# Designed miniproteins, single chains, continued (4), part 25

Each design is a single chain, and the fold is of that chain. pLDDT is the mean over its residues in the fold that is shown.

## One batch from the design tools (miniprotein)

Design m12894
Fold by ESMFold2-Fast:
Structure m12894 (fold): chain A 72 residues (1-72)
Amino acid sequence: LLPLLAERAAAAGLDATAARLREAARRYAGDDRAQAEALAEVGRELEAAGDTLLAGMALIAAGVLRAIVRNK
């Protein structure tokens, strides 16, 4: 999830965001909760910056990971 969103951010020219997402993916590889929190933070930042498509993708991914953590 994080690596896929990082590739999408890189393709959109958001290199700093892509680097953050790749680092988070490696750092939190075994922690779905931490990955969900990182995705939610990045999604809020992207929404504030006006990139609603990437923001939506990040927030949906965060929601899916939170649902998995809740065993839903």
Scores: mean pLDDT 73

Design m12895
Fold by ESMFold2-Fast:
Structure m12895 (fold): chain A 73 residues (1-73)
Amino acid sequence: MSKREIIEEIGKKYNLSEELIKEISDRVEKGESLSSIIQKVADEYLGIKARNGEEMRRGQNIINALREAEKVL
């Protein structure tokens, strides 16, 4: 399977938006590591919006999806 297909399947499993799945896939295709993407996406979702438990849960879900992708890529 291609890296893109793996990211799309895991993203769907974690109910990530199609736009977010595409952004992650495009970054990986440009040679960016999943660890780097995790840090950048987490900062965007957790740094500003993580002031309540619901926003923290959303950010953690994205991180969990990316960690699962890293294990299979």
Scores: mean pLDDT 72

Design m12896
Fold by ESMFold2-Fast:
Structure m12896 (fold): chain A 61 residues (1-61)
Amino acid sequence: SAAEEEVNKLLKQAEEALEQGNYRKAIELAMDAVKLGKKEKVSPELIERALQIAAEAWEKL
C-alpha cells in the first residue's frame, strides 16, 4: 500500500540518520513512522522496527 511505502521510506531515512549520528533526526523520523503506521494500520513488524530505531537513537543521546 502507499502507506506501507511511506512508512518504509521513513524507516530508511531514520536508519540513515542513525548511521550518520543524527540521533534527534533519527528519533523524529522513526516516531513519524510509528504515527503513520498506527494511523494506517500497517504491519506490526514495521511499527516495532520504528520503535527499535527510536530506542537505539535515544540511547545514544
Scores: mean pLDDT 88

Design m12897
Fold by ESMFold2-Fast:
Order: structure tokens, then C-alpha cells, then sequence
Structure m12897 (fold): chain A 71 residues (1-71)
């Protein structure tokens, strides 16, 4: 499930033209998936977080999404 979520998020971000430095989906204990997205700008981070949450919701997955800016 984490791999499928990562692929779906990556595709959605590419379609929306959102640049990312790194993206990963990880098992966050129990039955939840943690999604981490690193972007070059705060605007891209906000867009990436919104898109990732929508993708997870459409797939019926419990996901904690964290988007942040690269230092």
C-alpha cells in the first residue's frame, strides 16, 4: 500500500507541475502510512501536501502527510 500511494502521489504532483526534491511513503507503525515530501519552496510544499492528502483520501488510506522545504 505505501508503494502504491507513493506512485499515485508522484503522478498527481507531476500532472500538477509541482516540483519535489524528494518524496517517500513509509509505514508509521500500526496501520498508518507516513508521507514525507520535500520541495524547493513553501508554495510547492503547500500544494504537495494538499494533493497528497487528496490522493490518500481517494485511495481510502490512512496517511499522515508532511511537506517541508529543502534547506
Amino acid sequence: MAEELEKAIREALEKAGVEVVSLGAFQAGDDRVLVEIVTPTEENARKAEEIAREVARKMGLEAEVVARVAP
Scores: mean pLDDT 80

Design m12898
Fold by ESMFold2-Fast:
Structure m12898 (fold): chain A 80 residues (1-80)
Amino acid sequence: MTPEEMRQAALDNALGLANHAADNREEALKAAAEWLKIDPEVGKKLQAMADATTDADRAAIAQQWADEGFAAWAAAQAAA
């Protein structure tokens, strides 16, 4: 798998998660509230997904998370 394929896969996955959270907003907000008690960073991300009301907002959140996920993966590969 090329790095370009990995970036595309990360974006597709992040978009899927953002759309799923929007479709299941009540459950996503409940999960975010619980995660804010345990890990505020994860809780804030879940809340942002649930609160995304436009396709543009969802795309922006998905792109940010895809970039963060790819950066974390690339750092792990470099460390190995």
Scores: mean pLDDT 71

Design m12899
Fold by ESMFold2-Fast:
Structure m12899 (fold): chain A 69 residues (1-69)
Amino acid sequence: SLEEELKKTVEYVRSLPSVSEEELKRFEEAVEELLKVAKDPNASREELEEKLREVQKLVEEIVAREAAA
């Protein structure tokens, strides 16, 4: 499920030594907002895509930093 995959992603990000507590908290908040929109029957497709983009951007920033280290 999306919820299980996102939980695994959060645990992965948490395990990275380069990720700060504040960055982890920001990422967890973005994931929670995405799940909230995904479970909301009144949410638009545009809202879901926006929240998904926010999570993807954070993952890309973390991956790019790890690849440079």
Scores: mean pLDDT 79

Design m12900
Fold by ESMFold2-Fast:
Structure m12900 (fold): chain A 82 residues (1-82)
Amino acid sequence: SKDLEEIGRLLGELLYKQLKGEETDPELDEKLTELAKKHPELVLEAIRELLQLVNENPEEVKKMSKEELEELAIEILKKLSK
């Protein structure tokens, strides 16, 4: 799903910026808000899965690139959408 990939990319980028202590782009927040209105349960579950991963492997997650975190979030969303 196009929405699934977009949600994953946005969640991955937001997580990356938070881990680096960078401010989130307001345009990214707006896009995620619109997608969260369309798929609220899916977005919430994906956030929970990502936070669990950070809690279990914080040092490994901190080493991941933006692209790696985006791909991870997309894979989580694909699993949750089954």
Scores: mean pLDDT 82

Design m12901
Fold by ESMFold2-Fast:
Structure m12901 (fold): chain A 66 residues (1-66)
Amino acid sequence: MTLRITSTAPVTYQIGLALWLMGTPGFRVTVNSDGTLVVESTLPKEEVEALAAELSKDPRLQVEVL
């Protein structure tokens, strides 16, 4: 499963989010120059969808499940 995360928050927030996601086993995080995060995961689909739902509660984040 792949997540695309776009943020309108300050860059320090995107760095913190990227570090948190990279600290989770089974995640590969790519940070684009525009601050967009692309997260690839080996986790079950249900866990990835639950994570996407949690992240989508933050109005500064736009989360797409690919």
Scores: mean pLDDT 73

Design m12902
Fold by ESMFold2-Fast:
Structure m12902 (fold): chain A 70 residues (1-70)
Amino acid sequence: SMDEELYKRMLEELVEQMQKMGEEIDKVVEELKAGKISKEEARERIREIIEEQGKELKKRVAELKAEAAA
């Protein structure tokens, strides 16, 4: 079993990563609303943000599973 403190830190880190993703997406949406970027550029930026966060999340889940198995 994983230590409860390790579990808590992991959950806090994942929540923080999700919050940062939301903030990055919000910035893109605000630029779109202000007419600073096109709808196509906004879609590309959001897609890239989601893809990079998804890769990081997958990596961290794998690290946790490895620690839980030890």
Scores: mean pLDDT 79

Design m12903
Fold by ESMFold2-Fast:
Structure m12903 (fold): chain A 60 residues (1-60)
Amino acid sequence: ATTLTAVFENIETAIGAALRIIGDAPSAKVSLDGNTLTAVVEGGEAEIATAQEILDELQA
């Protein structure tokens, strides 16, 4: 599994990112700690890339 972590401007943005990852990278296990999102992606390279792109787009 690949672990991705990002810090967001606020918790609302972090929740939005989490929902997008759950929808687009279904193998991902998402955890929130305030405005910090951790995604453990158990799928292949395409799902890892999708989750990373979402984090890169939305992170602070």
Scores: mean pLDDT 80

Design m12904
Fold by ESMFold2-Fast:
Structure m12904 (fold): chain A 85 residues (1-85)
Amino acid sequence: MEEVERRVEELARKAEELIKAGEPLEKALALLREAAELAREAGDELLAVGLEAAAEALRMKAEGAPVEEMRERGKPFIEELQKLE
């Protein structure tokens, strides 16, 4: 778990840095999706769903989706997070 947890934190941090630097959002998306896969492999479904939700929100923003459409598409991820609590 320690190695996977550390790697997930590194990937999430790098994604945030790329977003702040104005890099193409597709790079941050790839890092968030990789982090979600690692979290799932470690058995941390709550973290994995959260990272997938963040990646989906970022993807919709990259495609120019309206905030209301992003909110509706994020609903299933929020429901999954609530089920895992």
Scores: mean pLDDT 71

Design m12905
Fold by ESMFold2-Fast:
Structure m12905 (fold): chain A 65 residues (1-65)
Amino acid sequence: MREKAAYELGRMIAAQSYRESKGDLDKAWELAEERIRQIVEAMNMSEKEKEALVEGAREMFERIA
């Protein structure tokens, strides 16, 4: 359940980062990585939750490309 929420959050972070980067995929990844790092720390996420978050972001960027 928490992992599913982390996965969806990762997808949202990727989509927002892509929008803010005006379609620059490299910049979007840099923004997403920084935001993921901050969220993992702020929410004290487990390794499984962090993996789900990263996977969600990765799948969103792959779908956009």
Scores: mean pLDDT 81

Design m12906
Fold by ESMFold2-Fast:
Structure m12906 (fold): chain A 55 residues (1-55)
Amino acid sequence: MKEQIERDIDIAMLRMAISVSQIALERYLKLGDKEGAKKEQEKLEEYRKKLEELE
């Protein structure tokens, strides 16, 4: 039970991080900042990987 609660919190935090990085990615793409967009894409891949492991 405790592990399920901790997993739910981690999943929620990762989903929030993904949402923030997606917004930042769109912003960088609109500004033509390819380096910023690449960094946000890398963060998204890490967050998605961690989320997949928690599923």
Scores: mean pLDDT 80

Design m12907
Fold by ESMFold2-Fast:
Structure m12907 (fold): chain A 63 residues (1-63)
Amino acid sequence: SALSERARALLEEAERRLREGAPPDAELQKLIMEAGVLAGVAGDEELQRRASEVGRRARELGG
């Protein structure tokens, strides 16, 4: 679905930024949050799991 495609694109961007050592700033947190919401609305369990994992990693790096 369009929602799943958007969520995947946002997660790929967030994962790319984390791989490149970008700080877990507000923009990164917004990408992850938006991806999680879209994945949830789409009912895409795989993308929901990925959003949760990316969010967990970002929080660990920020704290």
Scores: mean pLDDT 84

Design m12908
Fold by ESMFold2-Fast:
Structure m12908 (fold): chain A 102 residues (1-102)
Amino acid sequence: VTLTQSPSSLTVKEGEKATITGRASQSVSGSLAWYRQTPGGDPVLLAYSGQRLGGPDRFSVSVSGTEATLTISNVKPEDTGVYYALSSSGAFGGATTLTVEK
């Protein structure tokens, strides 16, 4: 499985919506995890298999066959960090650096 994540960097204003998309060469609905890593912190599992497991309710995820999306509504400065998707087979599509501005 090949995974491609976009965008590689994203700057949004506080209160806006951020969307990160992962595309796979084959279906990953049952095997894709979303992680967030803050500077100096350990990775936090946000979602697995299309279900949100961590973070506040403004975080949402969807998986549709080969496409997985992480959406953050009403972004806050605390959402700044590096986000990435990882398949159960270890496929990595690159990371997205999210910056939230006032």
Scores: mean pLDDT 75

Design m12909
Fold by ESMFold2-Fast:
Structure m12909 (fold): chain A 87 residues (1-87)
Amino acid sequence: SPVTHLLQSLPVIRSLGSRSGFITASVLAVILFAILVLTGLALYYFKDQLSGTTYTILLYVHKASGISLLVFVAVLVLAQIAAWLEN
């Protein structure tokens, strides 16, 4: 399960506490956010100009990116809260 994979990735969670790990995670979050925003803007502004096939592909990519970003941000927020509680 995804939860089991996250538990097995405890050393990766610890690496997020390092400066290089935090920078890498932040860059990945910005890239995911940019994809989400760009696909969302394309769907919002060009909805009436897109073919049915193109619309469906963009919608699928946008939903997949949104779910991925939500999970990624949730993990980062939990890691940040844990760091604040430890201090």
Scores: mean pLDDT 70

Design m12910
Fold by ESMFold2-Fast:
Structure m12910 (fold): chain A 72 residues (1-72)
Amino acid sequence: SELEERARRLEPFVEELQPEMDELYEQGVRDVLEALDILIEKTEDPEKREQLEEIKKLLEEQHKAVQELLAE
């Protein structure tokens, strides 16, 4: 399998970069959540604001699920 061979070739680099990649992912999630908070505050339409709050909750739940999956 081409994907398996490529993964094995990259394995040493991924192993060394994993901590930085995890930190970048965590920072990215924080940045997106912060941007959503700003958008919610700027949104005057109650319906649209509620939809943005729902999106934020879904992202927080997805992030938690990913964290639990990765941590075992």
Scores: mean pLDDT 74

Design m12911
Fold by ESMFold2-Fast:
Structure m12911 (fold): chain A 63 residues (1-63)
Amino acid sequence: MAAELEKEIAKLEKERKETDLSPTSYTAISILITSARIYLDRGDLEQAKRDIEAARELLEKEK
């Protein structure tokens, strides 16, 4: 559901701000979040979900 993906994007943005990330990881996660928002706005839920999952994976590796 689009609403669930929007909530996940908001959670990723919050965790990105709260996590002490390397500049490279911060940039990569920011690009993926932006990409997910664009695809979500276009109704491409599958691509938005993939970008969200990629951003989550990168964020978890930095913890």
Scores: mean pLDDT 80

Design m12912
Fold by ESMFold2-Fast:
Structure m12912 (fold): chain A 68 residues (1-68)
Amino acid sequence: ERAEIEARAAELAAKAKAKIDALVAEYAKKYGEERAKALREELEELLKEALEKALAGDLTPLENFVAA
């Protein structure tokens, strides 16, 4: 059970990180690097919180993060 949750959390975290990278790159093109840096910091904090909940057994915040 826990091993399956950890594997799923790792998969979703990898997808979330790729999504953050893509979104931040587009945001930098449109609004500049300083605004993109602020967005990255915000999204990385949200991902950290979602990952903590996922490892505790609640994958919903991390799934919602990837789906958004």
Scores: mean pLDDT 80

Design m12914
Fold by ESMFold2-Fast:
Structure m12914 (fold): chain A 80 residues (1-80)
Amino acid sequence: SPMDVTIEMFLLMADGVEVLTLTRLGDIEGALRVLEEVGERFPEVRELLEEAKRAVEAGDIERLEELLREIYRRVREHLE
């Protein structure tokens, strides 16, 4: 259903915001946990999630934002 896809994409967007917020606060363990949960729901983005985990560990917000946008795009293409 298009509505089910919309809900999944809203939840993924919320996860992305949470990862960015936790990383900015220095809660690396919290940010990595959210990324692990995303990987359980969307196995197709696991390679991008491994890069995102490295960006989180490095505190590289600009790289993390780029990777989260790419993850969102890839999941959207997979679900649509």
Scores: mean pLDDT 87

Design m12915
Fold by ESMFold2-Fast:
Structure m12915 (fold): chain A 82 residues (1-82)
Amino acid sequence: MEEAARRVAEAAERAAAAVPGTLEARAEAEVSPDDPRTIRVRVEIVAEDEEAGRAAAEAAIRAAEETARELGMEAVVEPVLR
């Protein structure tokens, strides 16, 4: 369970960090207490501008959803832009 959440968080963080103009990206994930098939992901992004921040958030959401799907799970992603 923790391994699945960790993989999803790492995928989201790496995807956000790979976007040009991303200065910092951090992701935390946990398995939902209400549904063991759902991973809740929070991604905090610091970007040079709004466009880079938006691109990083989109990349993080996509990576989290795809990684969760590979694990037979669903991801609910909350991007936080700073």
Scores: mean pLDDT 84

Design m12916
Fold by ESMFold2-Fast:
Structure m12916 (fold): chain A 57 residues (1-57)
Amino acid sequence: LFLDALNYGAKGVKAEKEGDLETAVKYYEKAARLAQEAGRNDLAEYFRKKAEELRKK
């Protein structure tokens, strides 16, 4: 796992817990992109799904 993808994923979780869903979506989207670039397609899909679910706000 790319450390940068995990770092942005963690920031997404923190923003989600703080109720800042818009910021959480941004961090999850960036984590998904970084995971995709690292060849971690399963991790990228996980973060994309998280962002998609939060967009239903």
Scores: mean pLDDT 78

Design m12917
Fold by ESMFold2-Fast:
Structure m12917 (fold): chain A 89 residues (1-89)
Amino acid sequence: NSMEELERQIAEYLQAFTERRAALVARIKEALGDPAAIEELDEVMANVEQGVSELIQRTLEDPSLYDDFKRALQNYVRSLEALAAHLEA
């Protein structure tokens, strides 16, 4: 079923996204080494998590948003990757 396939694709993409994000956030926190900066990062991440949850619900209600959903998460991961690489340099 097209809807069941979409739900599976969203779930698989979210799992990969969550694993990649966790690894990148860990690298950023290690590179920062400053407790105050880490607290600020945690606050920003909490706000982003809420936005991601809302985006998931909207995409499940409107499958036409799936490409926008993937693009948004991919841009978010790319931003974290760039930040991690910059801080590690």
Scores: mean pLDDT 81

Design m12918
Fold by ESMFold2-Fast:
Structure m12918 (fold): chain A 67 residues (1-67)
Amino acid sequence: SAAAAEAEAREARLTREVQERLRRAREELLANPSPEKRQEFLELRLEELERLQREAPRGLERLSAGE
């Protein structure tokens, strides 16, 4: 149904918003490192991970276990 596609699009948009905020937080952290900026970056990182896991299977391919 169209409603399911719209819900998926809304979740994808929210995930992109988190990723955009994460990118900006990283830029700010690099420009002016502080415990508060580091905390914000980590919180956004967790938010992104949770959203990606909700929208996709486990990210096993993200595990880079050399040997």
Scores: mean pLDDT 72

Design m12919
Fold by ESMFold2-Fast:
Structure m12919 (fold): chain A 91 residues (1-91)
Amino acid sequence: SLEEEIERAKKLQEEAEKAGLTDVARMISDAVEAARKLKDPEEASRLLRTVIELAEQILKAYKEGNQLEADIYRALLAMEVAVAKKIAENE
């Protein structure tokens, strides 16, 4: 459900903050805000699932010391969040 995805996203946001990944935490927060503005809760839930998956990959790569992989997933997350904001603005 959208509520469950929001709770999961907030937990990842906290984990990113604790890891010093303030940019990632902000992107997650922005994605949650965009998702809340979408008219279709199912579309919002799908969007947050993608954001959650990308954020998990960033945290994993960061913990493994794989900076290149972390940077690639950061770019993908930024793109996903930008798209989410654009969709939310048109609803």
Scores: mean pLDDT 88

Design m12920
Fold by ESMFold2-Fast:
Structure m12920 (fold): chain A 81 residues (1-81)
Amino acid sequence: SAEEQERQRLAEAAERQIETFEKNRERIDAMIATSGPASSQELQELRDRVEAAKERVAAAKTEQERTDILAEFYREELARG
């Protein structure tokens, strides 16, 4: 269905966002350490959300559960922007 195709697209977008975050992990961690907690709150919250999403994906027992978790994550990220 169109909704299933949309979920798959959102899941793929989530995977790309997580991959981009991981590629920039050292830089993000350095920015958090350098800026202090008040100035880096948004980056800390993003890091926490990415880590939570990765843990949920790792706990998924099926490909469908994994896709649903990733699609939900990306939908929530879009709503925050």
Scores: mean pLDDT 85

Design m12921
Fold by ESMFold2-Fast:
Structure m12921 (fold): chain A 87 residues (1-87)
Amino acid sequence: PPPSDEDIREALLMMGVSVLVQAVKNNRDLTATIDATVARGSRNPARFIATLRAMIDLAKETIKDDKVRQKVVDILTTELDRVEAAA
């Protein structure tokens, strides 16, 4: 059967989660990158909310390091709450 939208979405979101994981592991400041991404994503809040929820779920499933997982999930949840409040 052809790949599902969910399978394709997961593969693309994994790239985003991987970038966040590497930034957290290297103790990089994400503030400017997050602010720029949220500003762009807020142009379509429904799509961006769905993307953030999927990234949170993927991070919980795929990140093996507890500290990195918690930090990535906290970052994504904070931005999800911010976007939902503005929607």
Scores: mean pLDDT 76

Design m12922
Fold by ESMFold2-Fast:
Structure m12922 (fold): chain A 90 residues (1-90)
Amino acid sequence: MKEAEEYIEKGKKAEEEGKYLEAAKYYKKAGDLYYELGEYQKALEAYEKAAHMLVLAETNGIKVPKELKDELIDKINETREKLEKEGKLK
């Protein structure tokens, strides 16, 4: 819990500073931690924030690694499927 929340805080700070690629990495890490805890709704929200940060990075001319984009898309899809099939939230 605490570790995932700390990464959300780091992501918000990076986002506020316009460091979109860094923010995406922090939000992704928070999503991974929430997923491990079985908090799939929070994991999905964190992964979607990370994906949004990658969109903002590209829109502002920042180079985004393809591997990071692909991994985030996969994690979002996996987490959505898990929530839909199992009806599990928090």
Scores: mean pLDDT 82

Design m12923
Fold by ESMFold2-Fast:
Structure m12923 (fold): chain A 81 residues (1-81)
Amino acid sequence: ISPEAAALSDAAAPELARLGRKLVEAAEAGDMEKAEELIERIYELALRRAEGIADPAEREASIAAAEAGREDLRTVAEELA
């Protein structure tokens, strides 16, 4: 793993947590346009993190987790609205 890939993985975790909190706030407010935007941002950040993983199996698992998480977040946002 390059130092850049490791730093990206570490930096992404706090950002994902912050975006997740913003998503809950938007969904609870009924702002589904904002919720969709935040879901896409979380997904893109997770994919970018996964692309930095040197191990192909770990990278594939991280991408699959990001895809599953995106669908789960969409369902939760719809339920909260």
Scores: mean pLDDT 72

Design m12924
Fold by ESMFold2-Fast:
Structure m12924 (fold): chain A 91 residues (1-91)
Amino acid sequence: IEEEIKKLEEEIKKNPDNPQLYVDLGIAYYKAGKYDEAIKWFEKAIELDPNNPDYWALLASVYLNKGEFKKALEYQEKARKLDPNVLAVPY
């Protein structure tokens, strides 16, 4: 987990405008149970690419796991509005 995060931080330093790297970093923090950090990195990915429904679905999944159901629903609806076939689960 620490090694994966370190590698992603190095890749972000070389390519800071790649939203997928921030998604990968967010997933790594999510798997570590660090939901607030995961939210931060998913929000950065959304800032770079706000029209990608998968990023909104990932953010919704983290809020669901935090028990913040209203925010989870809001972000899930945002994802579905962009693409009704989007899956809300990171895996």
Scores: mean pLDDT 78

Design m12925
Fold by ESMFold2-Fast:
Order: sequence, then structure tokens, then C-alpha cells
Structure m12925 (fold): chain A 55 residues (1-55)
Amino acid sequence: MSAEELAEKAIELASTLGEAAKLTVESELRRLFETGSEEDVKEAAEKAIKSLEAN
């Protein structure tokens, strides 16, 4: 998956847990997208997805 696709998946999964979770994930991924590398976004999104899927 691309960084964008992974970020979208992470945000979608977080939204199922509630608005606070969605805002937290969305905010961090947006920050990394603007200030970090695509690899940073992928790592953060993948970590978020794994954490959310474990719940």
C-alpha cells in the first residue's frame, strides 16, 4: 500500500473507535505527511493499524 492508502486505512479504523481516536491518528499522520518522509507516514500508519486491529 502507498503511504496515503495506509493513512486512510488507519484513520478509517480509528474512526470506528470514536472521534478522539480518529483525531489523534489523523493529526499525527497529517503532521508526518507535512514534516516527515513517506516512510515515516507508512510506519506510523502501519503501527496504528496493528494496534487498532488488536483491539
Scores: mean pLDDT 78

Design m12926
Fold by ESMFold2-Fast:
Structure m12926 (fold): chain A 59 residues (1-59)
Amino acid sequence: MSEQELVARLVAAQLRVVGLETELELLERQGKLTEADRAALEAEIAAEKARIAELEAQL
């Protein structure tokens, strides 16, 4: 994989984390966040953060 491809994937993963964290915060503020939705969003955030760490280790 090229360095450019790694950087592109890293940026995409970082943007996805921001999007998921924003969604979680908005749902919580609106009182619409269920325990199941919180768990699902936190799991997706954790998975993307793990992916970021793997991509950073390759740079």
Scores: mean pLDDT 84

Design m12927
Fold by ESMFold2-Fast:
Structure m12927 (fold): chain A 75 residues (1-75)
Amino acid sequence: DEEALKEAEAALDEAVRLAREAPTPGARLGAGIAAGLAGIALGVGKVTGDYEFAAKLAKEAVERAKKAVETGEIV
């Protein structure tokens, strides 16, 4: 539904913000990959209409981005 779509978009925005604010090249790459995955999930949701799946995957990408920033690891 539209609410799930907005949640997916908000999660993508957060993952992109984490990538932008990442303090090291490794953390930035890891968070950037997570943001890319969130973007792909949103794109798939828009094509298939499965926004609940897109929102779930985008939220998981945010958690991966947070971990990458915390550890300096790629994912």
Scores: mean pLDDT 76

Design m12928
Fold by ESMFold2-Fast:
Structure m12928 (fold): chain A 95 residues (1-95)
Amino acid sequence: AIEKARELMRKGAEAFANGDYETAIKYYEEAIELLKDVDPLLAARAYFNLGQAYETLGEYDKAIEYYKKALELASGDPYFRKEVEENLKKVEEKR
């Protein structure tokens, strides 16, 4: 499951870099489904990427929801948590 999830996250990142945010969202959602009960920290990173994609589309409420989910699962990574908190604060200012 983890190897396939990492491939999906890579494909999501490539789609995001190409401006195809809807395709990026689909790949990140598929990765999360594989990771949610297996690797919470990697799932947190996928939720963070999903939040960034929704933020770029102007869907700020969804971005906030997914940043909060990333924060809930990222308890073991203080550096990643700080990055998520900074992005969450910036999106809340746009609301």
Scores: mean pLDDT 85

Design m12929
Fold by ESMFold2-Fast:
Structure m12929 (fold): chain A 104 residues (1-104)
Amino acid sequence: SKEEAQKYLKLGLEYLRKGDFEKAIEYFEKALEIYEKLNDVRGKATAYLNIGRVYLAQGDYEKAREYFLKAIDLYLNSEDERDRKIGEELREMYDNLLETTDIA
């Protein structure tokens, strides 16, 4: 089932590359469901990150922020130091999106 989740991540990335955002999200959500059943924190965080990237590509900054925060939270609360560092890097990378209100 971990192999199946990885295949769904790959399909989601292919559809994201093609601009088929609806199918990209569908496949990332299928991967997420498998990672949730496996209690795979890194897998769940990766799926959330990719869903956030799809919403960012669509210009849906509110949903992008929601999913990036879900991914960052999972990484930062991991017992694995490498996962926590990824969470810190992602928070820094998306800092403007996470904290900036569209007040322009």
Scores: mean pLDDT 83

Design m12930
Fold by ESMFold2-Fast:
Structure m12930 (fold): chain A 62 residues (1-62)
Amino acid sequence: HMEELAELARRYEEAAVRVQRGDPSAVPEFWELLERLRPHHTPPLTDEDVEAIRAGVAEAIA
């Protein structure tokens, strides 16, 4: 389980870097990985946190 979470976290970081560099093709993978990691986040991500991330993604790919 810990090794699986580490792999998901690494993929999430890679997708986040691609989104930050303005790659819109990385956006679906980024959101899929965020949803898979969200229940393992401590403290839990709030809807407000997710909305802030969404705004950041939109700004990065604009």
Scores: mean pLDDT 77

Design m12931
Fold by ESMFold2-Fast:
Structure m12931 (fold): chain A 55 residues (1-55)
Amino acid sequence: MLSELEKKLLELVDQGASIEEIEKAARELAEKLNLSDREALRAWMLALDYLEQKK
């Protein structure tokens, strides 16, 4: 099951967000949710992989 951070980032990809917007959202939301850098990085990488698959 996807975390709230992962769900939010995938939603942004579906809305046509840029790589820079996804990275900014990952940092801001991870800080708000008190997540570790590893959790933020994992969610960001998942969103980038999803974005690449939509090519």
Scores: mean pLDDT 76

